# Designs tried in a protein design run: designed miniproteins, single chains, continued (3). Part 88

Each design is a single chain, and the fold is of that chain. pLDDT is the mean over its residues in the fold that is shown.

## One batch from the design tools (miniprotein)

Design m11051
Fold by ESMFold2-Fast:
Structure m11051 (fold): chain A 86 residues (1-86)
Amino acid sequence: SHEDAVAFVLSNLEKIREMLEQGKSEEEIIEELIKEARKKGFDDETIEHMRFLIRSVIKLLKEGYSIEEIKEGLLDPLAFVGRLFH
């Protein structure tokens, strides 16, 4: 579900930041986290929502947003969408 995807991404925000700091590409980060999600038994629909959210988180981190700001954005869908387009 979308809610399961949000919860998974929220639990991995620090790991995403650490992987970016290690110089991993967006594609490497997404595939590593999706591999973990598949091992945990998430369905394909939830995994596709995760791909979108991880990509969005990476964009916000590269733009200088903090983990705390991104977490608030994920909990408020309207604020999250606004940050993606503004």
Scores: mean pLDDT 80

Design m11052
Fold by ESMFold2-Fast:
Structure m11052 (fold): chain A 78 residues (1-78)
Amino acid sequence: AEKAEQIERARRLGEEQKEETVKYFEELGSKEAAELARKAGDLATEAVVAKIEGDDERAAALYAEAKALGEKAVELAK
């Protein structure tokens, strides 16, 4: 099914981007920021999946949560 294939691709791309972002924060020396970045990446991937499924409200909520965690990761890395 079209949506199932899009979801699989979104999850694979999301995992790749998440690991790259986590590595970036680990290289900055903040283990706590790396952990928050991992959580933010997981939520961002779920937001994309929800949008593909047509649940725009859930996608917006998950994206907002991911953004908040990402901002906390940046703050902790300083």
Scores: mean pLDDT 85

Design m11053
Fold by ESMFold2-Fast:
Structure m11053 (fold): chain A 62 residues (1-62)
Amino acid sequence: MEKLQQIAQKLADTIASLPGVTRAEATVTPDNVTVRVEGRLSDEQKLELVKAVNKAMEEAQK
């Protein structure tokens, strides 16, 4: 589904924009969201990551 690819790309772009991230990759399906992140993240940035993943999962389920 084209929509799932758009959600995955937006999620990856959001994560890659976080300070300290060197690599971000996202895979989105209606049942699962998988993220691979490399770099140094603060606790605040980890919370932003979790929020972004949850939002992507909600959009994928619509």
Scores: mean pLDDT 78

Design m11054
Fold by ESMFold2-Fast:
Structure m11054 (fold): chain A 59 residues (1-59)
Amino acid sequence: SEAVQRVREKLEEYAKIKGKTLDEVIAELRAMTPEQRAVWAERLGVTQEELDALIAELE
């Protein structure tokens, strides 16, 4: 979906800035609690549901 694509683009930009791959960032997000992912979603300007949907699709 358009929203999930926007989350992906934001995470790819973050990964590039940090010298990481998208896969590494997704692995870090998977290791987080739901509460920690909610904070990340807020910082990215997306919903937790959109972030969780992207993580599920990239498994």
Scores: mean pLDDT 80

Design m11055
Fold by ESMFold2-Fast:
Structure m11055 (fold): chain A 85 residues (1-85)
Amino acid sequence: MTPEERAEGLLQVLRDLARELGIDPETLAKHVLESPEAAADLFGEAAAKKYPPEYGQAVRDTVRSLLAELERLGYTPEEIAERLL
């Protein structure tokens, strides 16, 4: 798997999770630009409206891990936000 294929896979997981939780792409992009913690909290708050509290924590941890891996692959918050739009 190439780094680009890996990055697209991670971005697709973020898009699918946002869609499941009713988070629009523009709101997601704004929170990613603020910080990985802001993005993780956005997903955790959205999950808490639909699912048990333990799921919200798991979602935060997942989002933090996905964003950390994208950063490790050389993607900036601006590039991640642009690709999520």
Scores: mean pLDDT 84

Design m11056
Fold by ESMFold2-Fast:
Structure m11056 (fold): chain A 82 residues (1-82)
Amino acid sequence: FEARLAEARARAEELRAAGDEAGARALLARLVGEYLGEEKKGEEIAELILKDPEEAIKKFKEFMKKNEEKAKKLAEEEEAKR
């Protein structure tokens, strides 16, 4: 995640420098959306990465943590049914 995010941010900076701000946002939104499985949340976090990258990373980690907790709960529930 962190390596792919850093690479995507670098490419987004290149796109913004070339005047393609929409392309930069789309690139970040696609990457984040893939990891979250939610297109709308990906767009929100992508916009936040361009404005406040520290807050964006914090929110992204919160969503990832919640997804991990859900996965663990489902695994525990499966074990209880055995």
Scores: mean pLDDT 71

Design m11057
Fold by ESMFold2-Fast:
Structure m11057 (fold): chain A 71 residues (1-71)
Amino acid sequence: SAEEELIRELLRERGVPEEAHDLAVRDIRAMLAQLTPEDLALSDEELRALLRSRGAGELAVEVVLEFLRRR
């Protein structure tokens, strides 16, 4: 899918090894699916804080934000 392809591109741009991409795509898609319309209206900094509060690592936070910026 175009969504999965964009996530994989963002992972490559950040130096994530290809063998880790399937699990990373699954985890990032799960994080995206948990975002409400109210969450999507947050600023980038507020959304980073929300994702960190949910246990997301820094790489996942930045991939989620960049995905939302490009779609």
Scores: mean pLDDT 86

Design m11058
Fold by ESMFold2-Fast:
Structure m11058 (fold): chain A 100 residues (1-100)
Amino acid sequence: KAAEILARAGGSTEKDKAEIEKLYAEWVKKAPGIYREAAANEPIPEAAEYFRKAAENVETDLALALRYEAEALRVVGEATGEEQGLALAERLRRLAAELE
Protein backbone atom coordinates (compact mmCIF):
# COMPACT_ATOMS: atom_id res chain seq x y z
CA LYS A 1 0.00 0.00 0.00
CA ALA A 2 1.12 3.61 -0.49
CA ALA A 3 1.01 4.17 3.29
CA GLU A 4 3.63 1.40 3.75
CA ILE A 5 5.89 3.13 1.21
CA LEU A 6 5.47 6.48 3.00
CA ALA A 7 6.27 4.91 6.41
CA ARG A 8 9.78 4.19 5.05
CA ALA A 9 10.31 7.54 3.25
CA GLY A 10 11.17 9.76 6.25
CA GLY A 11 8.15 12.04 6.37
CA SER A 12 8.92 14.88 3.92
CA THR A 13 6.61 15.50 0.94
CA GLU A 14 9.60 15.67 -1.43
CA LYS A 15 10.97 12.30 -0.22
CA ASP A 16 7.46 10.77 -0.17
CA LYS A 17 6.93 11.89 -3.79
CA ALA A 18 10.32 10.54 -4.93
CA GLU A 19 9.78 7.17 -3.22
CA ILE A 20 6.25 6.82 -4.66
CA GLU A 21 7.39 7.86 -8.17
CA LYS A 22 10.25 5.31 -8.07
CA LEU A 23 8.06 2.45 -6.80
CA TYR A 24 4.72 3.27 -8.48
CA ALA A 25 6.09 2.80 -12.01
CA GLU A 26 6.44 -0.88 -11.02
CA TRP A 27 3.73 -1.02 -8.33
CA VAL A 28 0.81 0.58 -10.23
CA LYS A 29 0.31 -2.65 -12.23
CA LYS A 30 -0.06 -4.62 -8.96
CA ALA A 31 -1.81 -1.84 -6.99
CA PRO A 32 -5.42 -2.76 -7.95
CA GLY A 33 -4.85 -6.27 -6.56
CA ILE A 34 -3.18 -4.90 -3.42
CA TYR A 35 -6.11 -2.52 -2.77
CA ARG A 36 -8.69 -5.26 -3.47
CA GLU A 37 -6.87 -7.54 -0.98
CA ALA A 38 -6.87 -4.68 1.58
CA ALA A 39 -10.64 -4.24 1.08
CA ALA A 40 -11.26 -8.01 1.47
CA ASN A 41 -9.27 -8.08 4.73
CA GLU A 42 -10.68 -4.81 6.18
CA PRO A 43 -13.24 -5.42 8.99
CA ILE A 44 -14.61 -1.82 8.84
CA PRO A 45 -17.11 -1.67 5.91
CA GLU A 46 -16.62 2.07 5.23
CA ALA A 47 -12.82 1.65 5.03
CA ALA A 48 -13.19 -1.47 2.85
CA GLU A 49 -15.32 0.55 0.39
CA TYR A 50 -12.62 3.24 0.19
CA PHE A 51 -9.99 0.56 -0.56
CA ARG A 52 -12.24 -0.80 -3.36
CA LYS A 53 -12.51 2.72 -4.83
CA ALA A 54 -8.72 3.09 -4.64
CA ALA A 55 -8.39 -0.20 -6.59
CA GLU A 56 -10.79 1.06 -9.30
CA ASN A 57 -8.92 4.34 -9.81
CA VAL A 58 -5.19 3.71 -9.19
CA GLU A 59 -4.32 2.86 -12.84
CA THR A 60 -6.16 5.90 -14.29
CA ASP A 61 -6.02 8.54 -11.51
CA LEU A 62 -3.25 7.96 -8.98
CA ALA A 63 -4.07 11.14 -6.99
CA LEU A 64 -7.72 10.06 -6.58
CA ALA A 65 -6.67 6.53 -5.54
CA LEU A 66 -4.32 7.97 -2.89
CA ARG A 67 -7.18 10.16 -1.59
CA TYR A 68 -9.33 7.03 -1.23
CA GLU A 69 -6.50 5.21 0.63
CA ALA A 70 -6.19 8.29 2.89
CA GLU A 71 -9.94 8.15 3.65
CA ALA A 72 -9.71 4.41 4.43
CA LEU A 73 -6.83 5.08 6.86
CA ARG A 74 -8.75 8.01 8.43
CA VAL A 75 -11.80 5.77 9.03
CA VAL A 76 -9.61 3.03 10.58
CA GLY A 77 -7.65 5.55 12.68
CA GLU A 78 -10.82 7.20 14.00
CA ALA A 79 -12.34 3.79 14.86
CA THR A 80 -9.17 2.47 16.57
CA GLY A 81 -7.68 5.70 17.97
CA GLU A 82 -4.44 4.95 16.09
CA GLU A 83 -2.55 8.27 15.74
CA GLN A 84 0.03 6.85 13.29
CA GLY A 85 -2.73 5.82 10.88
CA LEU A 86 -4.23 9.32 11.01
CA ALA A 87 -0.77 10.83 10.37
CA LEU A 88 -0.27 8.56 7.33
CA ALA A 89 -3.74 9.56 6.05
CA GLU A 90 -2.69 13.23 6.13
CA ARG A 91 0.62 12.45 4.39
CA LEU A 92 -1.28 10.61 1.61
CA ARG A 93 -3.68 13.56 1.21
CA ARG A 94 -0.72 15.97 0.83
CA LEU A 95 0.99 13.62 -1.66
CA ALA A 96 -2.24 13.31 -3.70
CA ALA A 97 -2.51 17.13 -3.88
CA GLU A 98 1.15 17.35 -5.03
CA LEU A 99 0.55 14.74 -7.79
CA GLU A 100 -2.36 16.73 -9.30
Scores: mean pLDDT 75

Design m11059
Fold by ESMFold2-Fast:
Structure m11059 (fold): chain A 66 residues (1-66)
Amino acid sequence: SAAQRQQQLQQLQQQLEALKKQLEEIMEQLRKTDDLQEVQRLVGEAIRIIGDMEDIRRQMQQLLES
């Protein structure tokens, strides 16, 4: 139903906002870090979060097209 789709979209939007906040925190750490090993670890974390965000956006798109 339309109501169920709206509820699912709201939940996905909340998850996306949480991931955006995590990414912002990692970007702040990257700005402050000069250690190559730490930079590599933080970049890996950022790539993972971006992947999770893309998966959520794909799910939202599928709900909108259904």
Scores: mean pLDDT 87

Design m11060
Fold by ESMFold2-Fast:
Structure m11060 (fold): chain A 57 residues (1-57)
Amino acid sequence: ARAEIERLKEEVRRKMEKAPPVEATALAIDVIGLEMDLDEGRISEEEYAERLRRLLR
């Protein structure tokens, strides 16, 4: 769901703000890659949400 995706994006952003610089950079790169894949239509919104959840671990 789009609402869940927006919530997950906010949680990942907050995690990046609290994380050490190295981990924050790694998370940012992963998120950018996922957003590009979603925008290009390579992954579904459901897959995007699942991968965001895995990043939050």
Scores: mean pLDDT 78

Design m11061
Fold by ESMFold2-Fast:
Structure m11061 (fold): chain A 63 residues (1-63)
Amino acid sequence: SELDKRIEELVAEIKELEKQPKTPENYRRILELGVELTLLAMQRAIDRIEENPEEVKKEVEKL
């Protein structure tokens, strides 16, 4: 899905930025990407519940 591709792109960009010098600009960029990643990960979790309620139910029952 496009959502999964965007999440993978954000993770890759964050990992590349973590290799860069620890400048305020790089920290700000990591924070911005981290916020976007969190929001997309939440949306992905909601989409998974809606598409596979039975699988999600089985995972929750194991907790």
Scores: mean pLDDT 77

Design m11062
Fold by ESMFold2-Fast:
Structure m11062 (fold): chain A 83 residues (1-83)
Amino acid sequence: SIEEDLKLLEALKKEVLEYLKKKNIPYDEEKIEIGLEQLKELLKAKEVSIETAIEAFLEALKEVYGISDEEAEKIREKALKKA
């Protein structure tokens, strides 16, 4: 459902922010939130799947903050367990 998909994206954001805080990586929380809200709008409009939204979000964060593929996968797994 859309409600479950939105909950998963919120869990994903929380895990990303926890990771960045633990690693002492400077981040722009407002910019991350804007990106997430854009993906939520696309999901509500049924323009993208939840899988596409997750991949787009994680790929952008990997490029901006230097998160490795292994760490991104751990973040995804933690978000799925908490959603």
Scores: mean pLDDT 85

Design m11063
Fold by ESMFold2-Fast:
Structure m11063 (fold): chain A 88 residues (1-88)
Amino acid sequence: SHMEEQRKAAERMIELIKKAIEKGEITEEELEELEELAKKLEPLLERAREEARRKAEDPSVEDGEEVKLILEILKEQAKLFQVVVAQE
């Protein structure tokens, strides 16, 4: 199913990010895999952007499960960015 595919890609991305954080580093191979997963999640990301626009226009709009998945990915990516930058 469409949602099953998106959820599986999101879970894989989160797994990779958490593993990189735990190791305290990210390899070129892992970065490439994250880029591939980001492309697969493009439909979910566009839906999240559309919901963000609707919320700006109408505050009564609530977060869907897809948007919550994207927010989880973004939070983990922010943590990973801090780890990578700290190694500079």
Scores: mean pLDDT 72

Design m11064
Fold by ESMFold2-Fast:
Structure m11064 (fold): chain A 90 residues (1-90)
Amino acid sequence: MEPLTLQDGDSLSVARGVPGSSKERTLVTRGVDEAGRRFAEKALERLPKGAAIQVHVLDGTVNFGSLATSEEARKSLEKIKEEFKRRLES
């Protein structure tokens, strides 16, 4: 797997079918390198409807946010979240 390197102020956000969004799919990256962007794209492809995950670096701390509207979405989201953690720890 490709390691992720994040700098302060960098963020990744992917969402699919989340209430309140005008788009069925959302992918937003800020300051992230090509490996991080590629990971976000693959995460979005694998993300179930009603799920969102975000990664934000603030004051040297990597912060994870997630949302799931169903148990099935939550299970899939947990797998994606663990993939993010593994890449950040490598």
Scores: mean pLDDT 72

Design m11065
Fold by ESMFold2-Fast:
Structure m11065 (fold): chain A 58 residues (1-58)
Amino acid sequence: LLEELGQALIREGQALIARGRRLIDVYGDVARGQALIAEGQALIAQGRALLELPLLGS
């Protein structure tokens, strides 16, 4: 189901954000950490778009 895929993308995005924050907070790798946070946010946005798709059912 699109709902399962959307939720899977949100979970992957949350995991990337958590890893990015750890890179910043523990290792001081701001550039790499910010890149992972941005990727995670993009995955969350994609997952949310699937859950809120206006044409769901076509």
Scores: mean pLDDT 80

Design m11066
Fold by ESMFold2-Fast:
Structure m11066 (fold): chain A 68 residues (1-68)
Amino acid sequence: MIEIVAETGTEPEVILKAMELFGSKRAIVVPRGTPIDEAIKLAAGDQVVYLPSGTKVEDIPNLPIYTK
């Protein structure tokens, strides 16, 4: 299952759009400045999409999917 991990300060609409595009049913919010490797460890899913602070809706389709 793909889980969305958003950095604090990412717009809620961006998180919801990422969940829609990647077919994710779960999203968590992590502190600003959390490294990608730590964000992956915090996720309960086997695959992770990380949304850094300042991510825009147009950036979402180009975000990498990380396998845990």
Scores: mean pLDDT 81

Design m11067
Fold by ESMFold2-Fast:
Structure m11067 (fold): chain A 78 residues (1-78)
Amino acid sequence: SAMDELRAQYRELGRQASRTLARAERTLSPEDIAELERIIAELRKLAAQSTDPRLKEQLEAAVAFLERVLARLRRRQA
């Protein structure tokens, strides 16, 4: 189903976010920070496409969490 495909994409983006966050915390590299920004944008797209209210809330919560992390990383990079 379309919702099963969205859940699969959410799981893959979660794995990508975990790996990228671990690298970004260690390196503070512009490339790792840019990759985190890309992942956030993809999660927002999934949230907009989701017709499941619970999945939409989970995606929006993930975006909010990663945006807070991104702000912290940007402050540490400066």
Scores: mean pLDDT 88

Design m11068
Fold by ESMFold2-Fast:
Structure m11068 (fold): chain A 90 residues (1-90)
Amino acid sequence: MADREEALRLLERLRALAEQGATEENLAEGRRLLARLKETRVGRLVAEGAALARAGAPEEEQLAVARELLRYLLGMDDEEIERALAEAFA
């Protein structure tokens, strides 16, 4: 439970940095936050998604993991996730 709460705080901070734009300071802070996130259960979902993509799993399975990863890793809402996936598969 504590790890999940930490992951949510890290995701909110990553989203806030993304809104400010890509400066060297924001990129450095983003990398630090991502390194912390990898120590959480969310980091395991990232690894699972990558494994499914490498194994050529069905598109539906890959999209389900991708939606979960975008929501939890980047703090995207459902509309942002739908746009990102539509562009990736266009």
Scores: mean pLDDT 69

Design m11069
Fold by ESMFold2-Fast:
Structure m11069 (fold): chain A 85 residues (1-85)
Amino acid sequence: VDSLGRRFLERSGRLVRELEEAYELLRTPRMRQLLAQGKAAAQTAIDTLNNHYSTLSPEELQEIYLNALATMERAVEEARRLLEE
């Protein structure tokens, strides 16, 4: 596990936890959807890495991490917006 992969796991874990906490505070279908989207984005990235790590370039690995994090961060932003109302 390289430093980039470790940082991805740490950051994605925090984002999923934030979505889980948001869902506990506001149990709506939309909040459940955001939590599911965040978990799915993280799991898809992990599955891709586990199945294709040896064939992916460093640039491809970085893109996978950044795209997954961007998806999770958008879900967290929407969850925070819902909690503010």
Scores: mean pLDDT 80

Design m11070
Fold by ESMFold2-Fast:
Structure m11070 (fold): chain A 89 residues (1-89)
Amino acid sequence: VKAVVKQVGGQVIVTLEGITLSEAARLVLLAREKYGATGTVEKVGDKVIINLTGVTIEQAVEAVVEFLKNLGLEAKVEKVGDEYIIEAK
């Protein structure tokens, strides 16, 4: 599983690989419950793109890590330029 977290203006964009659309919806629910975020989910090929509003990029990274942990996956986080890359096994 791979996630890329990027801030674009007032939104945080999370691009997920190896996650289903239903699983991605659970990440949006988690961000809503913890931070009051709103979000949209879109499937594009083999990727799921989530647009989050009402969170910082750091809060979005924390939500992704917790979401992956809830799936039984161990996440590694790396900051590359203006993006966070999260890989999970």
Scores: mean pLDDT 84

Design m11071
Fold by ESMFold2-Fast:
Structure m11071 (fold): chain A 66 residues (1-66)
Amino acid sequence: SAKEEIRKIAKEAIERYLLGTPTRVLPREEFQRLVELFKEAGFSELEAEIAAGTLTDEEKKKVLSL
C-alpha cells in the first residue's frame, strides 16, 4: 500500500540521517506536505521532519506522487 511505501522510505531516510547524512532545506510547501504524509504514516513530528529533510530527489518525487 502507499502507506507501507511511505513508511519504508521514511525509515531508510531516518537511518541515513543517524549514520551521518545531513538534512537539506526544501521548499516550504513540499516540506510541509512531506511532514504531513509521514505523520499520517505513524511518525512523530521530529521523525517526519528528519525524514523529509534527508530524502533523495527520487524518493521525494515517489512520496509526493503516492
Scores: mean pLDDT 88

Design m11072
Fold by ESMFold2-Fast:
Structure m11072 (fold): chain A 99 residues (1-99)
Amino acid sequence: AAEAARRAASAEAGLHFTRGVSAYQKGNLEEAAKHFREAAESLERVADAYRALGTPEAKAQAEFYRKLAEILRKIAESLEKGNVEEADKLMEEFRRLGS
């Protein structure tokens, strides 16, 4: 079902985010960045699924998940550049919006 596919992609994003945080805490910035990029790709799949529904409510959901994916990509980019302060701020923003 389409709902099950969206739910699975959302859960996959959460799993990759958790793995990214774990890698970051262990000092593996490269592995952390990879997981945050994979989480962003999973959230883009959620956003695309909502866009495909074509309703105004679904469009709003797609915009929200697109924003979350963008934050995750910025976290990955910050970690790839070694900017841990920026990555920490972006991770806090992501957690606040996803609560």
Scores: mean pLDDT 85

Design m11073
Fold by ESMFold2-Fast:
Structure m11073 (fold): chain A 95 residues (1-95)
Amino acid sequence: MKEEYIEYIVETLREKGAKEEDIEEGRKLMEEEASLMELIKSALLALAERGELSKEMVEEFYKAMKEELEKAGKDIEKVKETMEKMLEAVEKKKA
């Protein structure tokens, strides 16, 4: 399950045009069982700063990790808030 989830995120990032360097860094953090929340926040911030974050990418990240976050008892609402802030940053840069 964790391995399938990691591969799903990795393939999604490639399809959306993320750089291999960023993908490999994210994979290592996920494999080391780092906090999924910290990983998401860090990756989304990096992508937003580079102008590579899309609304679809953010939605796919959330969908893939929803089950894992619920099992871990993590605060899903904080993930949503962070994602909304990232989307606002992306839209502000598009304008």
Scores: mean pLDDT 60

Design m11074
Fold by ESMFold2-Fast:
Structure m11074 (fold): chain A 83 residues (1-83)
Amino acid sequence: MTAQELIEQAKRKLEEGKRDIKEGRALLAKAKTIKEVQHGIGLILRGIGLAFEAYLLAEQALKLEPSEEAEKIRKEALELLSN
């Protein structure tokens, strides 16, 4: 796998992770049933997993080739994981 392919995968996973966490938090804020709480938590956990995968892919890309884009993705993934 090339550094660029790793960066593209990291980008997709980071975008999906951000979306899932945002949607999950919004669902939890308005949840009225246990099923809605479970769905919201599930989205947040999935989003955290995707952010962690994006972090690892960005780190792997950086080991192959220096890249400002990969460093930006790595930092953004860490910020998302630290919330």
Scores: mean pLDDT 86

Design m11075
Fold by ESMFold2-Fast:
Structure m11075 (fold): chain A 70 residues (1-70)
Amino acid sequence: SMKDFEQLVKKMEDLIKNSDSYSVEELEKKIDELNKEFNKLAPSLSTIQRFRVLSKLSEIYVLLKMKKKS
């Protein structure tokens, strides 16, 4: 539903904003949870909504990569 999409986007935005507060292990766990939620919602999402989620996931993966190299 639209509400589920909005909640997923909010969770991703919150994770990006608070990424420095999490360990590598915590970020990996949260990314896994977000991927599972996305996979459940993906069949009901429009192309634009799916693109928006994938763009935010890409940002989160970059943050994880940077943290692992520190």
Scores: mean pLDDT 85

Design m11076
Fold by ESMFold2-Fast:
Structure m11076 (fold): chain A 106 residues (1-106)
Amino acid sequence: MTEEERREKLLEIIREWAKKFGLDDLPESVFEKAVELMLEYEKETGRPLEDPEFAAPVVLAYVLYKEGLLTPEQVIPLWLYAQIEADAGLANREELLRLQVFLDSK
């Protein structure tokens, strides 16, 4: 898969999560920033995200918090969803933890 094909797939996933949480009216630049962070993570680790579906709400919440577009209380549901899925064994918990550490370093 090319980087461009991967970018399109990650963008689709980010937009689906934004829609599920009523955030689909946000600026396109927010979704683009989220996708770029996911791609940077994959490039730095040399591995694609195993569960991009569950990584997406964590990255989206991070961008929204950093850009000051939502309060911490408004982004918590996106972050909490990823943690609940990881705890249920439906997502890669170790990958989500590494992603959070990566984001905290930015």
Scores: mean pLDDT 75

Design m11077
Fold by ESMFold2-Fast:
Structure m11077 (fold): chain A 77 residues (1-77)
Amino acid sequence: MSLTAEVTEEDKKKIEEVDKLVEELKKENPELEDSDVQQLLAQAKALIKLGTPLEKVKELIKTAVEEYLPAKKEAEE
């Protein structure tokens, strides 16, 4: 119906959940830079707008951080 804006209320809640998840992951992984966080959030928002389930979006973010963290560990510094 015509009530829905470009971003629905449900999409906004999903984005907030993802934002919280990314913030928690940044606290747990201080090696994540602001640019990395912004990129992850941008990808998550795109997926949410495409109708991807929140659980899948969260899984993808966790996987991306998990793969990124070992690379940062190896780089050290």
Scores: mean pLDDT 71

Design m11078
Fold by ESMFold2-Fast:
Structure m11078 (fold): chain A 108 residues (1-108)
Amino acid sequence: MYEENREYLEKLAEELPVIGKETAEYLLKNNKITKEDAEKIKKKGEELGEKVKKFIEENPKVSREEALEVYREAAKEMEEAVIEALNPEWKEEVLKEREELAAQLAAA
């Protein structure tokens, strides 16, 4: 039980730096962020990976609910870092798309 939750978070910790790097490279290739902001996103992925590793070390008996909460917090911090890094024109477009998706879900 706890071993599966720990393995899930260990995998998340290893994947967060990769997600940060791939996201930064994709956004940079598409001229949506600056090179400096790409480095910030990469560092955020590495920071979140280390944070998850520390959580596992301090909490060897992680419940499924605790593991999912750690995942949600990491996902939220990564999303916020990406949104902040976006060029002003792309930031407005992303925020509008999020509002449109929320409206579509409310209409369903």
Scores: mean pLDDT 79

Design m11079
Fold by ESMFold2-Fast:
Structure m11079 (fold): chain A 87 residues (1-87)
Amino acid sequence: SKEELDKKAEEIAKEDFEIILEETKDLSNDEKIKFLEQQLKLVEEAEAYYKEKGATSDNKDLVDAILKAIELLKKKLEEKIEELKKK
């Protein structure tokens, strides 16, 4: 169902974000920001790729779910970067 796909997208975005944060645990605040900005760039590149693929794909529901997970992860990364810069 759409609700199950939405829930799965949220779970994946949360898990990926937690893994990214764990990777930054021993970094300085400036290094955390740089790492998260690099991760955000990679997520934005993945978003562009799946948007292009979605236009030609027979499985639009799956592509939409992937794009939702990407959008949620992108938002989490942007919010964390802003939080760290807010000193």
Scores: mean pLDDT 83

Design m11080
Fold by ESMFold2-Fast:
Structure m11080 (fold): chain A 68 residues (1-68)
Amino acid sequence: SRRDLLLALAVRELELDPEVLARLRAAKTPSELIRILRETGALDVANLARALDVSQRALAAALLERLR
């Protein structure tokens, strides 16, 4: 699906920074993942969530699942 493709592209972008990727993989909850993304600026989670018509928490949960 288009959603799966956009999530895959976001994961690929995050994989370009090994330090950020390690921090994201250590996150245990969607809220922790959102905090790390905001602190690092690695992904505009608010803008991507709006583009996908999902909540920031739902997007973070999907990203966390794909990064594991």
Scores: mean pLDDT 82

Design m11081
Fold by ESMFold2-Fast:
Structure m11081 (fold): chain A 76 residues (1-76)
Amino acid sequence: SADAAEGLEALGAGREEEAVALALRALEKDPHNLYALGMLAALGRTDLLPEELRARVEAVMADPSLSLEEARARLA
């Protein structure tokens, strides 16, 4: 989504609060938005996710051996 793409740009620019707001907005529209989930995990804000999504995101982020495709499948 546009919100998720804009959030990734904000994260890259060091605008963490803007990235969090955009990630949450993207999740409001699509609760399984991979980029929004990854953005919140990267910022250490998985506390803002529902419990089931938080556990899944944390498990994916803890495994550096996962490919992008495997990570996407586990977060879907």
Scores: mean pLDDT 70

Design m11082
Fold by ESMFold2-Fast:
Structure m11082 (fold): chain A 88 residues (1-88)
Amino acid sequence: MELEVSEKAREILEELAAEMRARTTERLLAGDYAGLAELYRAAAERMEAEPEIPEEIKEAVRAMAEYAARVAERGPEETVREAEAELA
């Protein structure tokens, strides 16, 4: 499906994507999973406030925020094990 994205929404998405990549890497290398979860939660809230961003993108970012929160709560190894259990 063709996603209609305004110029403003595109700029916000590109800026957030670049910032999220840098911050995600930094937090992961530091083992700061709680900080990573807060980062994704803030990004999800920021996107939800922007009516020009397609719902599919908002939903994907919300899913990433939930995943990051789970990693912070249970650790990355346990979170991966739970995901892999669905494939077994």
Scores: mean pLDDT 71

Design m11083
Fold by ESMFold2-Fast:
Structure m11083 (fold): chain A 79 residues (1-79)
Amino acid sequence: SEEIDEEVELALLEIQFAITKNAYKKGRISKEEALEFYEKLLEQARDLLARSTNPKVRADIERLIAEIEEFIEELKKEL
């Protein structure tokens, strides 16, 4: 299989996170659906972090993880 570059994989996760945030903000998905999507993105981001060896990419992944965790915590307070 062609392996995706870790920077590209990170960019795709950031795009997926942005799409999910936008969909929830516009009322296109429920709180429960948004939570499920955020939890899946969090698992994917953690998997990427475990495989990443580039210090800059690792720092960017850790920032994304922190942002996703914050959105999950805020969403859980509203449920």
Scores: mean pLDDT 85

Design m11084
Fold by ESMFold2-Fast:
Structure m11084 (fold): chain A 99 residues (1-99)
Amino acid sequence: SLNLTEEEKWQFLVENLPPLVEKDKEEYKKMPESSFTKAEKYWIKAIELIPTDEEKAKEYFEKAIEELKKAGEDQSVIDTAKKFFEALLKAVKEIKKKE
């Protein structure tokens, strides 16, 4: 259960996220394309690091948020991204608790 593939980890996160995640996905679609590409790279790196280095994952997440702010993204979009990242952190901790 701890040695999940990336696809299995993502599927577990999707299955265990709050019902509001569907609304959060719609908000992400509203991000500017160029800014989203930059933020997306940092976001992917942050997600990769959650299982191994939570502090560094948070660092890359903050870099993603900085790129969104530089592009002039609305605070509601930024808040949605933060909420989703916290849900991912919680889901990964649930995976790790399986003994």
Scores: mean pLDDT 64

Design m11085
Fold by ESMFold2-Fast:
Structure m11085 (fold): chain A 102 residues (1-102)
Amino acid sequence: SDIEEVKKIVEESKSYEELVKKAKELAEKGADFAVIAGLVAAAKALRDGGSKEEAIEVGVEAVKEMREAKDDVRKYTALALRTIGTLLDLELALEREKKEEE
């Protein structure tokens, strides 16, 4: 279900900004962190100039990595911190882009 949820959200999103907003909304609602990690990875791929297909691929891979790490606290924590760091970097990038357009 997590993989299908990430695929659907990425397919329906028009920009990496929409994926960042969706990841934040899901995090505030206590959604599965595997889904959040998938959306953040997909958002980064789009920001880096990747296609929608590439964004779906990297998002699905991130979901799988989080699932495989569920029984390894150290691996899970490292992936979670990476996801949080990437999300913050994407938010800072969006703020910089908006300031340059003003």
Scores: mean pLDDT 84

